# Designed miniproteins, single chains: the designs that were tried, part 82

Each design is a single chain, and the fold is of that chain. pLDDT is the mean over its residues in the fold that is shown.

## One batch from the design tools (miniprotein)

Design m2847
Fold by ESMFold2-Fast:
Structure m2847 (fold): chain A 70 residues (1-70)
Amino acid sequence: MKEKAEKEGEELAKEITQRGKRSENPIGTLLASAAELGRKAREYDKKDKELGYMYRTAALKVIDAIGELD
């Protein structure tokens, strides 16, 4: 269900954001992670709509976190 995929995406974004903030280049690392999540969302949208929605949610949440850093 979409609600489960959204929650899993938010949890994934939280882990990625915490790891990215610990990197030498937090903004660059998070931007690269968001781009990869967006790519996976498009790929899985053709195979598994629920998994695609999870990756899309994660990508958007990571982008939101980047906006809060500065």
Scores: mean pLDDT 81

Design m2848
Fold by ESMFold2-Fast:
Structure m2848 (fold): chain A 99 residues (1-99)
Amino acid sequence: VIKDAEEAAKKAIEEKDYVLASYHYDGLGRIYYDQGDYERAAEAFEKAIESLEKGAPDDYYTLSQLYDNLSKAYLLAGDEEKAKEYAKKSKELREKAKK
């Protein structure tokens, strides 16, 4: 599953479909998170965020969810300061999505 998600994300970037790339990187991050590989989960969620910011920078709702997932991955990886930073970013984006 990991190999398929990573290959699909890379192919989407080659085709400049950044929204699709974000979707696959989010899926990859969730797989790593479920396996307890929180550092790789955080890396995958960061790539999902970077891709979505290129393809749909005003999709505040989905960006807020990705930052929330990133925060949780960093918290379980032991990086409390990054977890707090990204949790705050998720909350700010969620407030923007309501407007």
Scores: mean pLDDT 85

Design m2849
Fold by ESMFold2-Fast:
Structure m2849 (fold): chain A 80 residues (1-80)
Amino acid sequence: SPTVLIPVDLRSLEELLDLVARLEKELGAELLSIRHVTTRNGVPIYEADVRLSSGTRVRVRMLPGGLSISDAVAAARVID
């Protein structure tokens, strides 16, 4: 199955890790990987790949103007 991309308006690696922790707690997601993808205007951009309980792979990417954390969790719940 293709990996589903969820762009999320996150400002730091710490906010990305907080979102991953919410997906693990609320949806039983498993963190597969986290990686530095690029740097924009001196800000490092990270991605996290998670596996949902359904087995679907989701890629969370830091993106200004992306989904809120709550909307990202809601989107992952619909995908699961």
Scores: mean pLDDT 87

Design m2850
Fold by ESMFold2-Fast:
Structure m2850 (fold): chain A 92 residues (1-92)
Amino acid sequence: GELVIRDIYEVWGLRIEGKLYTVVKGKDENGQPVTVLVEGTRVAPGRRVKVLFGDLSEEEIKARLRAGEYQRGVIKEVDWKNRTITIELLPN
């Protein structure tokens, strides 16, 4: 299924255990905060992501990753003009 992240309000870099992520925070269709970890330094179609529901701190992100508590996905579309990202959710 698809997840559209709207009203993107944060974009920053994070290194976890030697791996680089770009953190993107926005809201789902119900206005609930979502934290998206994009693998690497580019937010672009085809990039693999880990989706974490909530407005998470760096330490909360690290804890969820260590626990394997995230939804996998792939970026389908990026629209910075409208501040949206469309993600195809993958089975865990």
Scores: mean pLDDT 88

Design m2851
Fold by ESMFold2-Fast:
Structure m2851 (fold): chain A 82 residues (1-82)
Amino acid sequence: SVQDIVDSGDQTQIDQLIDQGNSYFNQGQQYFDQKNYQDAQDHFDQSSDIYQPLLSVRPDLQQQYIDSQVNSGITKIVIGTS
């Protein structure tokens, strides 16, 4: 799990998780631009799930975590009002 990697203190694995979180966020934005809101939501949620446990060792990721949550929330509203 992401938490197991955080608890391990393995910086290489932590950096890989950050890259993965960033990748999911970028893919979420691409899906949103394509009006594929379900896939956009899934990718933003995956991004936030990666960032949240990393905040204990990488508090600098707080803005990325907030952005992933905000974009997921906006996407859910769009789905729910469509």
Scores: mean pLDDT 86

Design m2852
Fold by ESMFold2-Fast:
Structure m2852 (fold): chain A 81 residues (1-81)
Amino acid sequence: VTREELLAQARADLEAGKKYAPELVKREMEFLGLTEEQYVRLLAGKRAAYVLGEDPGKIFELARKDPEAALAYADELLDRV
């Protein structure tokens, strides 16, 4: 699995979320203070965590405390795949 494939899968996850649970997706993005592109990066990082055997819950736990640190961590996980 490549970084580009994980980002594409994450974008598809967001689009599915917007279609089936638009209010939940909107509220989570508003709560985290993230743009759509930043939210896709977190989703891609979560997918990278699954591939690497890391805790996939850690990214969103970190995002609730420090969104910038969570984005940096997501990018680091994506660079490791």
Scores: mean pLDDT 86

Design m2853
Fold by ESMFold2-Fast:
Structure m2853 (fold): chain A 93 residues (1-93)
Amino acid sequence: DVDEKIRELLEQAREYLKQGKLEKAAQKLQEAADLAAKHGASDEQLAELQELYKQLVDGIIANNDLSAEEEAILRKQAENFAEQIRAAAEAAK
């Protein structure tokens, strides 16, 4: 059931990213990340979450005039967040 909820949230996030609705995509990814951290998630779900979060960051960068340094910082923060969620989800298993 929680696995199904995570899957649905990731599917919704992917659709919002496709539509360029970055704020809504971010909300759905945060909800999926929260569930994964509290209840655990499969390695495949965690990989999908990381990939969609990377797409979100790419979209933010594409829609903002960020310097190379600002882009690098944002990407590093995204990687750190993904690793924290992965560790929390693994601990919740």
Scores: mean pLDDT 79

Design m2854
Fold by ESMFold2-Fast:
Structure m2854 (fold): chain A 68 residues (1-68)
Amino acid sequence: SSLRERAEAFSREFRPWYAERLRRKGLEDLARLVEAGELSPMQAFAYEAVPDDPALQALIAEAKARLA
């Protein structure tokens, strides 16, 4: 649908911007996962907010495994 296509276009533009923001903060691992599409910007944001959450830690570990 047109809405899906617009959401995809926005995600393509927003994703590299958010990854660059993560790199500027020294979060290179998260930036690489976001750029690769293995992690959404929202998931990365959640991890920045609550890095000790075991569910988010598991999600990040799975994303890293898929990228490797």
Scores: mean pLDDT 79

Design m2855
Fold by ESMFold2-Fast:
Structure m2855 (fold): chain A 76 residues (1-76)
Amino acid sequence: SAEAARRAARLAALDAREAALEREIERLMAEMDAVSNSDLSPKDKRRKISELVGRILRAIGDLEDVRREKERLLAA
């Protein structure tokens, strides 16, 4: 049906968004590890890590929103 096709298309878009956000979180965590192990000053490390933590938390929030929307589509 047209309704089933529209639901499938939305689910596919959410799956792609979920995968992209998971990869972004992995990249940001790797960047945080790289900063922690770098030759940067303690002050610069703290600043960059704080920025990266903020970006990770925002990406996690976006991921939770995507997963919640997927659950709603699958439950309907």
Scores: mean pLDDT 90

Design m2856
Fold by ESMFold2-Fast:
Structure m2856 (fold): chain A 90 residues (1-90)
Amino acid sequence: TEEAVKIAREYGEKALELAKKIKDPDLRDAIRGATSMLVAVARTGSGTLEGLLRRTLDGILEEAKKKGDEEAIKAVEVLREGLEEALKTR
């Protein structure tokens, strides 16, 4: 829905601001990719894309914790919150 896309974009913008502070370029690019996937999930309502996004966020979080990148950890949390909020607008 349009409301779900709006929510996904708002949380995505917060995650992208955190991504500017991420020192690891691979984690930064992964957060950017996950942000785009969040908007796609909100736009399409695809359960397949939702599942892929959840797995992608889990992988990014694991790497962020191993590298001690606090900004990347926060960006994953923001994207997870954005996903749950977008899903409430069904």
Scores: mean pLDDT 87

Design m2857
Fold by ESMFold2-Fast:
Structure m2857 (fold): chain A 64 residues (1-64)
Amino acid sequence: MAAADENARAVEEALREAAERGLVELLTPEGRNSFRARDDAALRELMRLVSERAGAPGAALGRS
């Protein structure tokens, strides 16, 4: 049980998908905290992908 691990996984998967879609460039193979977004629109789409992968805003997150 690790909300941080689940969130990190969601971010990593979203980054991978965004990179495959050409929205971001991964600076490391994992890309979790090391990426370059193409522009603000790409960053916004990445945020959407992260939310999608996380399942819900409150799912395993400490923002409740």
Scores: mean pLDDT 65

Design m2858
Fold by ESMFold2-Fast:
Structure m2858 (fold): chain A 61 residues (1-61)
Amino acid sequence: ASEEEINVGVVDIARAVVVTTLRNQGKEEEAQKLDERVDSAVKAGNLEEALKIVRDEIKKL
């Protein structure tokens, strides 16, 4: 597998974990905004930015 393929998988898993955690904390609007921002970065082909967004949110949990 390429690094790009691995990074997509990591983003998807981390995104799901963070979104689920935020929803469990009652932060549904924050979860939706995070999900949308990550999706936008992935659609732009900017996996580095997508990983950064998810990583920064994990640090706040």
Scores: mean pLDDT 77

Design m2859
Fold by ESMFold2-Fast:
Structure m2859 (fold): chain A 76 residues (1-76)
Amino acid sequence: MMASEEEIEELEKRIKELEEKVKAADPSDPRYAAAVQYLEQAKKALEAAKKNPTKENVEAAREFIDEAEKYLKSMK
């Protein structure tokens, strides 16, 4: 099934919030690189979902967003 435009907008909003958290994070923390990598993967997955809004593409973006958020929350 195709994802709704509203679902894609919500993922885009979450990615922007994570980008701001990454900007505020300590780049010397060993978890910083992992958080940045997951955020980058989330952005790529979101672009794929925008071009082909399948449930699979939306779920991939959500998974990468969740992983980036976990790393950022575990940082000091």
Scores: mean pLDDT 80

Design m2860
Fold by ESMFold2-Fast:
Structure m2860 (fold): chain A 81 residues (1-81)
Amino acid sequence: SGYEAGKQIARALYDPSLSLAESQRILREVLPKISEEGFNFVKSEIGEGFLDLFGVEPGENPVIDFEEFKKGFLEEKAKLK
């Protein structure tokens, strides 16, 4: 779901218990499934330079609902702060 995808991305970016390799795996799996709007939202939250390190772009056929993605991302980010 979009909500779970948002939580996974927030965890990959903010959870210190995850290894760099695990964070990279999550980002490469999930980011191509979100819309350009969702990708730009993540870039605005963490800065563009961090996402450029992974070489990931939004997919042509996004299947993840942006509003649910944003909700899951922000809730998980708040929990990890």
Scores: mean pLDDT 74

Design m2861
Fold by ESMFold2-Fast:
Structure m2861 (fold): chain A 101 residues (1-101)
Amino acid sequence: QIKDYDAYRDCLQSFIESTNPVAECSDKSSDERLKLLNEAGALCADASPVKLDIVRFLAYKACLSLDLAEKICKDTLESVVDQLNSDQRTLLQQLLDTCNI
């Protein structure tokens, strides 16, 4: 639930800029991570803007698999959280807490 979308977007941008990729994702180039972000975003085209943002963030910073990205977009984030690795879950929780999602 987002009460102020502009404040949320500013928070998300700041969080993206201040957050380093997780260790398992840090071996990938920025171009490879951007490709994952774009592919995950395409799978979520019909999802809510917040789900799209979360999936793109996790793909770029935590190398979220396209299969899990699609599940988050079609179902609920809560239904797939147990399928995330510990680094992905930690980054997701930090994003949700920091940006009041």
Scores: mean pLDDT 79

Design m2862
Fold by ESMFold2-Fast:
Structure m2862 (fold): chain A 94 residues (1-94)
Amino acid sequence: SAEEIEQARKELADYIRETVLELREAGITDPEEILRRLEEGLKEFLEKHLPTYSEEVQKEVERIAENILAFAREQVEEGRMEAFVDLLTHEFPP
């Protein structure tokens, strides 16, 4: 349902925000290391939460996670990871 998708998106957004805040507190500024930690964190999130969602919600959450990682890889290549991390710590994009 739309409500299940919205709840799953909120959980994913909260997890990503918490992950990047932890990286900042640890003083991790290397864009490639931030990317690796985001990949590891998203994998852990999916492993833990995906089985609790319906099949339709699972597919949507996986798609969003893949899009976030693809975008994060572009930010590393373009030298914009710091700005991207700042965005993630304040607001999750719609």
Scores: mean pLDDT 81

Design m2863
Fold by ESMFold2-Fast:
Structure m2863 (fold): chain A 100 residues (1-100)
Amino acid sequence: MKEEAEKLLKEAAELARKGGSAEEVGELLAKALELGASTEDIRKAVEEMYKADKEKAGEAAAIAAERVASKLTPEQIEAITEVLPEYEMEILAAAGRGLR
């Protein structure tokens, strides 16, 4: 599971860099989070996404948070919001919607 989560995070970062959609990037990120991706791997991948396209990184993170809200750990959400402070409120709102 750890290796699969890391692979999905690398794929998400590469897809963001190549101009993939926020939905596609968000789906890969959501799957990695659901598989229990480590906070360090999450930070690294989200930093790469942020450097490629800040707005897309924020949107993808919000999509992922909404999809896996019930399985998100506080440590995982902190790792994401530390890299995306401009999108923190949007990500937290999306996670809240996913729990409804």
Scores: mean pLDDT 84

Design m2864
Fold by ESMFold2-Fast:
Structure m2864 (fold): chain A 66 residues (1-66)
Amino acid sequence: MPRPALEQFFAFMLQVYSDNPEAQALIENSRVRIEALVEKGDYEAAFEELRKTYDEVMRIHAEAQK
């Protein structure tokens, strides 16, 4: 599974939600946890955290636009 995709995903998300401080804080907190999991070699747990973070960021963003 492509390892550089994880790093690029975080960089992309931070840029997309740069104007949303709540989303940025959530992404940064998850990034620290996911990076620790990747260093440990737990890629499955890292992907699960990524999916959960993405879902919550999308929900916060959608609510902010309602």
Scores: mean pLDDT 73

Design m2865
Fold by ESMFold2-Fast:
Structure m2865 (fold): chain A 100 residues (1-100)
Amino acid sequence: DLVEEARRLGERLKKLDIKLLIEVEITEDKHVKVKVLVGQPDPSKEKEALELGREAAELFAKMKAEKEGIEYESLDIEVELKSLEEVEKIAREIEKKLEE
């Protein structure tokens, strides 16, 4: 159950105070692109945060492909580490845009 896996991942992120912004795009040629911005406050947890971001990217790619009823031929994952403040700023800008 992909929804259960997403909930478990969310709990792990909450415990580590990690913020993720995830963008998933599926092209007409069945190529999936996932971009993840990872915000975390603890530099000692950088490796763990990046691994969780990659795990989230793979899970969200699978969920989107399943929802659209497609099998993807390639998966391109970009994970970028940002400060927690920068990720929260970007999240607020996106939220404001959605209110328009």
Scores: mean pLDDT 74

Design m2866
Fold by ESMFold2-Fast:
Structure m2866 (fold): chain A 89 residues (1-89)
Amino acid sequence: SVEELLEKLRKAKEALKEGRYEEALALYEEIRVRGEEFEKLPEEAQKEVLAGLEEVAKKFKEEREKAEKEGDLAAAIAYSLLYALASIK
């Protein structure tokens, strides 16, 4: 339901604020993949989901760049994949 998606949005925003980026990504993705139910959300809520995904993507990009600078290839690859997932439309 729309109400359940709004509760997930609240939890996603809380996770993002607390630096739980992987949890935030999972929650935003659960909202985004609902298709028609996502389109039934208030326009402001839809914008918050997309903005949250953008912020998560930015964080994973920053962590990737840090890992590359530090020579941590495994972390750089992992964050590249997370960045790609957060950037899928």
Scores: mean pLDDT 84

Design m2867
Fold by ESMFold2-Fast:
Structure m2867 (fold): chain A 83 residues (1-83)
Amino acid sequence: MYVHTEEEKELQAKIAEKIKELEKKLEQGLLTEEEIRELAAEVARAVGRVAGLPEEVIEEVEELARQGRFEEAEELMLEAYEK
């Protein structure tokens, strides 16, 4: 479940850091729609890599998240992760 290489641990740390950044911006009331989309795209990329998803799927999820199509991005990621 957890990775054991230094690089893979760094990816997990980046995911946690971006989640914290999202929470901090929500608490401050400074979170814009564009910032949500950018953070979602970066989180999706990092999560996809840690989960071992195909690069093509990661790219599609990232693009959908940047467009604000979060439901489609989540569905694609979960479908690839479960299968």
Scores: mean pLDDT 71

Design m2868
Fold by ESMFold2-Fast:
Structure m2868 (fold): chain A 91 residues (1-91)
Amino acid sequence: MPQTVKVRRIKRLVRRVGDGKVLELEKDPEWVEVPWERLPGLIAELLEEMKSLKDEKSVTGQDEVLVVGLEIEVDGETSTVTAGRRLLKPE
């Protein structure tokens, strides 16, 4: 097992459900190397962020999903852990 992994945050991804079109995307610009032991804590932080966003509204009034995530690179392979929430229609 590697001692460290490279990670990059997906801070905000808004995707349309019907066609999968990405409407908004905000990622950290840089990969960060972290100890393997820190990875569960980073995943837990994603779940807490998603809980805080429970009242977020759809940006276009269509069926959309808000995603926060963590991209993880191990031995040249990239995996992504995401938490997603369906956005509520605007008032």
Scores: mean pLDDT 78

Design m2869
Fold by ESMFold2-Fast:
Structure m2869 (fold): chain A 86 residues (1-86)
Amino acid sequence: SSVSAAASRQSAGDITVVGAQVHSDILAAQAERYLKTGSRDDGLAYLDQKEAETLKENDIAESFDPEAGRRIRDEALARFDEIRAS
């Protein structure tokens, strides 16, 4: 039913949003470590790759919860920009 489908999607959305936040934090930490240990050019290329992976995962989160998904995306972009500036 529509009610049951909506309730199931809400629960799945909550789990997906939490997963996207945790995965975003992991990818940002990986990029930061790589940037610190390699050449800057190679590190920036890796950072761009991990940012792109994070944005793809956040697209899925936005499909379940647009408000939470956009917030996580904006926070991820700001974090990757901060790492890139370091």
Scores: mean pLDDT 71

Design m2870
Fold by ESMFold2-Fast:
Structure m2870 (fold): chain A 61 residues (1-61)
Amino acid sequence: MEDKLKELAEKYAKEILEASKNGQVESQRVLDKGAEEIAKETGVSVETARQAIIDAARKLL
């Protein structure tokens, strides 16, 4: 479960970094969509999923 959360968070973190090149609105849409999908796949809250994506994105920078 934890490994799946990390894998999906890293996947969506990369998507956000690509979307951010097209503006803040696009990166926000990818973040919200990614958080919802991770929550469905792993059973964590949307807030926990969103934070995991943000943390993964910061580590990739």
Scores: mean pLDDT 79

Design m2871
Fold by ESMFold2-Fast:
Structure m2871 (fold): chain A 81 residues (1-81)
Amino acid sequence: SGLFAPLSEEQKELLKKALEAAKKGDLDKAEDYLVKANSLSPVGQLGVSMALLSIAVGRALGDEKGAMELTAKAVEKALEE
């Protein structure tokens, strides 16, 4: 339902890896997994896009901890879709 396609098994696995990376403080790995997950969906996932934005903003502001926390929350919400 809605404007979003359901997540594939591959996307869910990538999002789980992104969440683990974000919680461990590895923004580069989190971003890599999120980009891969997003590339598998022609519709795009709002939660994945928000997670990528959180990484970009955190890097720009030097708030790596805040970026990791927001990224983890966005990925958790995307997995609930």
Scores: mean pLDDT 72

Design m2872
Fold by ESMFold2-Fast:
Structure m2872 (fold): chain A 94 residues (1-94)
Amino acid sequence: SSLEEELKKKLKELDEKIEELERILAQLKQDPQNQQLQDQAEALLKELEDLVKEIMRLIKENPNTPKSLILKAIGQALRVIGLQLDLERLKAQA
């Protein structure tokens, strides 16, 4: 279905952006005072949060969504929460 294809596309985008944020946070861990890296991390985290909301909406709108995609979405949403906590901890050290 078109909804399932859109969901798969957004899950791939979410995975790629999670890896990008993890890379930025690794750099920020070496330089916690770096305002440019903090701003980039915050902007990307906001994009990830919005993307998770869109993915969850697509799942709710399609009762035929495969369980495997639902579990993947939940796992990625938990990863985003973990990255948010990591960013807040790094900012608190600044």
Scores: mean pLDDT 88

Design m2873
Fold by ESMFold2-Fast:
Structure m2873 (fold): chain A 82 residues (1-82)
Amino acid sequence: MDSIVFALERLAERVRAGELTAEQVKNNLDALVKIAEKLGYKEAADLIRKHMPEVVAAVEAGDYDRAAEILRQLAEEIKKLS
């Protein structure tokens, strides 16, 4: 679980810095879903899938602060599952 939370927090910082395209953000989130499922963290995988469209849309709109905020909230929700 800690590795998923850490990855989401790092992704949020990189998104806020404008370092990632919407496609790269989607690919990173898709990879985290697969990792979470492989580790048996079904609720974490489901939460990432639920919020992925809104994060990607925010990055596509250039709203990096909003995208980073959603990712930080997602990391905090997943941390509570631990």
Scores: mean pLDDT 86

Design m2874
Fold by ESMFold2-Fast:
Structure m2874 (fold): chain A 77 residues (1-77)
Amino acid sequence: KEEELLKKVEELAEQLKSPDEEVRLRAVTEIAEIGLSTEDKKVLEKALEALEKASKDPDPRVAASAKAAAEKIKKKL
């Protein structure tokens, strides 16, 4: 279960490198959903790492969504 979530977060983090901002926005949303639904520290740490990187995204919607999700996940760590 947790290994599957970790792998999914890693796959979604690769999608954050997409040239398509809609793909990156969906990846941020899915990473946030995984992070908010789990108590596993390794999954939370990987999700936070990806979301902190996405918070610097050139698309303001992607950056804002990632920043908000990262703040919520930090409270679980």
Scores: mean pLDDT 83

Design m2875
Fold by ESMFold2-Fast:
Structure m2875 (fold): chain A 71 residues (1-71)
Amino acid sequence: MAREENERRILEAARALLAEGGLDALTQSAVAERAGVSVATVRRVLYRLLREELIAAGVEALEAAVKKVLE
């Protein structure tokens, strides 16, 4: 489905941006541009993924990611 295709593109873009510039490079606009999707699509997917990652990833990565999304 287009939703799952967009999610995969967003995750690949976020991974590349994290490798290139760390969490500070991981912004909605940068991910949207790299993934070739709208900012609204990135925001929707990121909110869903952050909720899942909040349980799995640990405190430090989550604080940075939540700060980036909510600002």
Scores: mean pLDDT 68

Design m2876
Fold by ESMFold2-Fast:
Structure m2876 (fold): chain A 75 residues (1-75)
Amino acid sequence: SDVEILKKNAAEILEVYEKTKGDAKTKLEAIIKYAKELGAEELVKGLEEALKSEEHAKQALENLTGNLKQIVAAS
């Protein structure tokens, strides 16, 4: 499941976010590319919808990185 992929790769996805320089759309595009490599198809679909604006990308990143930070802290 995408939830299991997210949990297993939480630290690596956060690293992509932290190392990618640019606006929220640019950071989200980098995460989408990595998520595609992981086979997280439903996550990719949801994140691609957020690329329609900088504000949507920012909100999606805040939600995603918040969840990923909690996963890493619990590990």
Scores: mean pLDDT 84

Design m2877
Fold by ESMFold2-Fast:
Structure m2877 (fold): chain A 89 residues (1-89)
Amino acid sequence: ATRVIVNGKPTLVEEGQTATVNAKEGDKVTFEVTSGETADFYKDGKLIAENVKSYTIEKATKEDSGTYTVIAHVGKGYLPGSIVNLNVF
Protein backbone atom coordinates (compact mmCIF):
# COMPACT_ATOMS: atom_id res chain seq x y z
CA ALA A 1 0.00 0.00 0.00
CA THR A 2 0.96 3.64 -0.49
CA ARG A 3 0.40 6.30 2.18
CA VAL A 4 -0.07 9.81 0.75
CA ILE A 5 0.54 12.57 3.32
CA VAL A 6 -0.58 16.14 2.55
CA ASN A 7 0.62 18.58 5.24
CA GLY A 8 0.59 15.76 7.82
CA LYS A 9 -2.84 14.34 6.78
CA PRO A 10 -2.53 10.71 5.55
CA THR A 11 -4.57 8.83 2.92
CA LEU A 12 -3.90 5.11 2.47
CA VAL A 13 -4.16 3.68 -1.07
CA GLU A 14 -4.15 -0.12 -1.28
CA GLU A 15 -2.57 -2.16 -4.09
CA GLY A 16 -4.81 -2.16 -7.19
CA GLN A 17 -6.82 0.81 -5.87
CA THR A 18 -7.19 4.40 -7.06
CA ALA A 19 -7.67 7.42 -4.80
CA THR A 20 -8.00 11.15 -5.46
CA VAL A 21 -5.94 13.35 -3.14
CA ASN A 22 -6.30 17.14 -3.04
CA ALA A 23 -3.49 19.55 -2.16
CA LYS A 24 -3.04 23.32 -2.29
CA GLU A 25 -0.12 25.10 -3.95
CA GLY A 26 2.73 25.21 -1.42
CA ASP A 27 1.65 22.03 0.42
CA LYS A 28 4.13 19.27 1.25
CA VAL A 29 3.08 15.98 -0.36
CA THR A 30 4.81 12.73 0.62
CA PHE A 31 4.20 9.30 -0.92
CA GLU A 32 5.37 6.45 1.36
CA VAL A 33 5.48 2.70 0.72
CA THR A 34 4.05 0.96 3.80
CA SER A 35 5.29 -2.59 2.98
CA GLY A 36 8.90 -1.84 4.00
CA GLU A 37 10.03 -2.75 0.46
CA THR A 38 11.08 -0.24 -2.22
CA ALA A 39 8.87 1.01 -5.06
CA ASP A 40 9.02 2.58 -8.49
CA PHE A 41 7.13 5.88 -8.77
CA TYR A 42 5.55 7.06 -12.03
CA LYS A 43 3.89 10.37 -12.88
CA ASP A 44 1.58 10.35 -15.91
CA GLY A 45 3.29 7.17 -17.14
CA LYS A 46 6.86 8.49 -16.73
CA LEU A 47 9.31 7.03 -14.20
CA ILE A 48 10.21 9.73 -11.66
CA ALA A 49 11.86 7.64 -8.91
CA GLU A 50 13.11 4.03 -8.87
CA ASN A 51 13.77 1.59 -6.00
CA VAL A 52 12.93 4.08 -3.21
CA LYS A 53 10.61 3.92 -0.18
CA SER A 54 9.26 7.47 -0.51
CA TYR A 55 8.84 10.37 -2.91
CA THR A 56 8.37 13.89 -1.53
CA ILE A 57 7.17 17.11 -3.16
CA GLU A 58 8.36 19.82 -0.75
CA LYS A 59 6.17 22.64 -2.16
CA ALA A 60 3.41 21.53 -4.52
CA THR A 61 2.74 23.49 -7.72
CA LYS A 62 -0.07 23.00 -10.22
CA GLU A 63 2.43 21.16 -12.46
CA ASP A 64 2.60 18.45 -9.75
CA SER A 65 -1.05 17.57 -10.53
CA GLY A 66 -1.33 14.24 -12.31
CA THR A 67 -1.73 10.49 -12.02
CA TYR A 68 0.91 8.92 -9.78
CA THR A 69 1.41 5.15 -9.95
CA VAL A 70 3.39 3.43 -7.18
CA ILE A 71 4.57 -0.11 -7.94
CA ALA A 72 6.07 -1.81 -4.89
CA HIS A 73 8.76 -4.51 -5.10
CA VAL A 74 8.07 -7.85 -3.42
CA GLY A 75 11.16 -10.04 -3.56
CA LYS A 76 11.97 -10.27 -7.28
CA GLY A 77 8.47 -9.23 -8.46
CA TYR A 78 5.98 -6.39 -8.20
CA LEU A 79 2.69 -5.72 -6.44
CA PRO A 80 -0.27 -4.25 -8.39
CA GLY A 81 0.11 -0.47 -8.55
CA SER A 82 -1.44 2.00 -6.13
CA ILE A 83 -2.85 4.88 -8.20
CA VAL A 84 -3.12 8.42 -6.86
CA ASN A 85 -4.82 11.21 -8.77
CA LEU A 86 -3.18 14.26 -7.19
CA ASN A 87 -5.09 17.52 -7.69
CA VAL A 88 -3.15 20.68 -6.77
CA PHE A 89 -5.38 23.79 -6.71
Scores: mean pLDDT 85

Design m2878
Fold by ESMFold2-Fast:
Order: sequence, then C-alpha cells, then structure tokens
Structure m2878 (fold): chain A 90 residues (1-90)
Amino acid sequence: SEKEKEEKEKRLAQGELDAAKDLYEKAKKLKEKAEKEGKKLLEKAIEAAKGTAKGAEEMAKVSEKDKEAVEELRKLKEEAEKMAKELEEK
C-alpha cells in the first residue's frame, strides 16, 4: 500500500515533468513562427521604405517649381532612407 502510493506519486511527478516539456516545445515552436513572421514583415517594411524614398526623389524632380513641396519630399526621402538603413542593421 505504501509502495503503491510512492509509485503513484512518482508517476504523477513524471507526468507533470512531461507536461512541462511539452509546453516548452510548444513555446519554442510559437517563438520560431513569430520570428519567421516578424522577419517577413521587416523585409516588407524595408521594401516599402526604399520605395517611398525613390518615389519622393522622383516627385521632387517633377515638383521643382514648388519650393515647399521639394523640401517636404526631401525630408520624406531622408526619413525613409534612414528607416530602411536602421531596419537593415537589425
């Protein structure tokens, strides 16, 4: 009876440890999935920032008669280029 109690407690402890290991494996898989999805979004952000910088530069060339528009487009280009560079360095 006491030996049966000790065996039952040992099986319960083993089950709790196995459950903890299963939770850890699930957590690792979720982290890997989140990292993969995060990298994909980061790549899209870099592409969008580079596209914005190019678009701003092209628009500034067409808007050369509007000094305020040219200055705003230049600032937008610089901000977009800075964003792309900072994201590529991560």
Scores: mean pLDDT 78

Design m2879
Fold by ESMFold2-Fast:
Structure m2879 (fold): chain A 84 residues (1-84)
Amino acid sequence: NAEKAIELLKQAIEAIKDGDYYSAKLFVEQAIAYVNKSDLPEEVKKEIIDLLRKALVAIDNKDYQTAISYLEEAIKKLEEALKE
């Protein structure tokens, strides 16, 4: 669900900061699966998954600050969707 996706994305940011880029990518991929399984509106899912895919590309390019920014934006959008 959306709450589990948030937990996984926070773990992904922690993994990036620790230099564990392999685990960071796995956490992001797992978060995408939980977003897809959530009850969120399709447009919200699309926007969040797009951000998460951009984060994966940034990790592959070793652009870790950009990756963290995309992950933080995705977390913010998930948290706002859960408040409404």
Scores: mean pLDDT 87

Design m2880
Fold by ESMFold2-Fast:
Structure m2880 (fold): chain A 90 residues (1-90)
Amino acid sequence: SKAKEALKKAGEYVEKARKLLEEAKKLYEEGKLTEEKAEEIIEELRKMLEEVKKYKKEYATPENIRLFEEAIRELERILEEVEKLKKEAK
């Protein structure tokens, strides 16, 4: 179903976001996290978050709504962590 495909895509976005966070952390630890690179990662995370929010609006059911909300919360957490790394890199 389209709802199952949207939920699978939401999970894929969470996994991609986790990899972007690990990339940002590694660059930060190496003193290589530039403002441009941090903004690039933030922009990608914002786009993924908006797509998952859109999937929730279109495909949420009583059975799957918690899974979409968990994906949104995790994406918001990751976004906040990358924004903190950007501030600390200044």
Scores: mean pLDDT 88

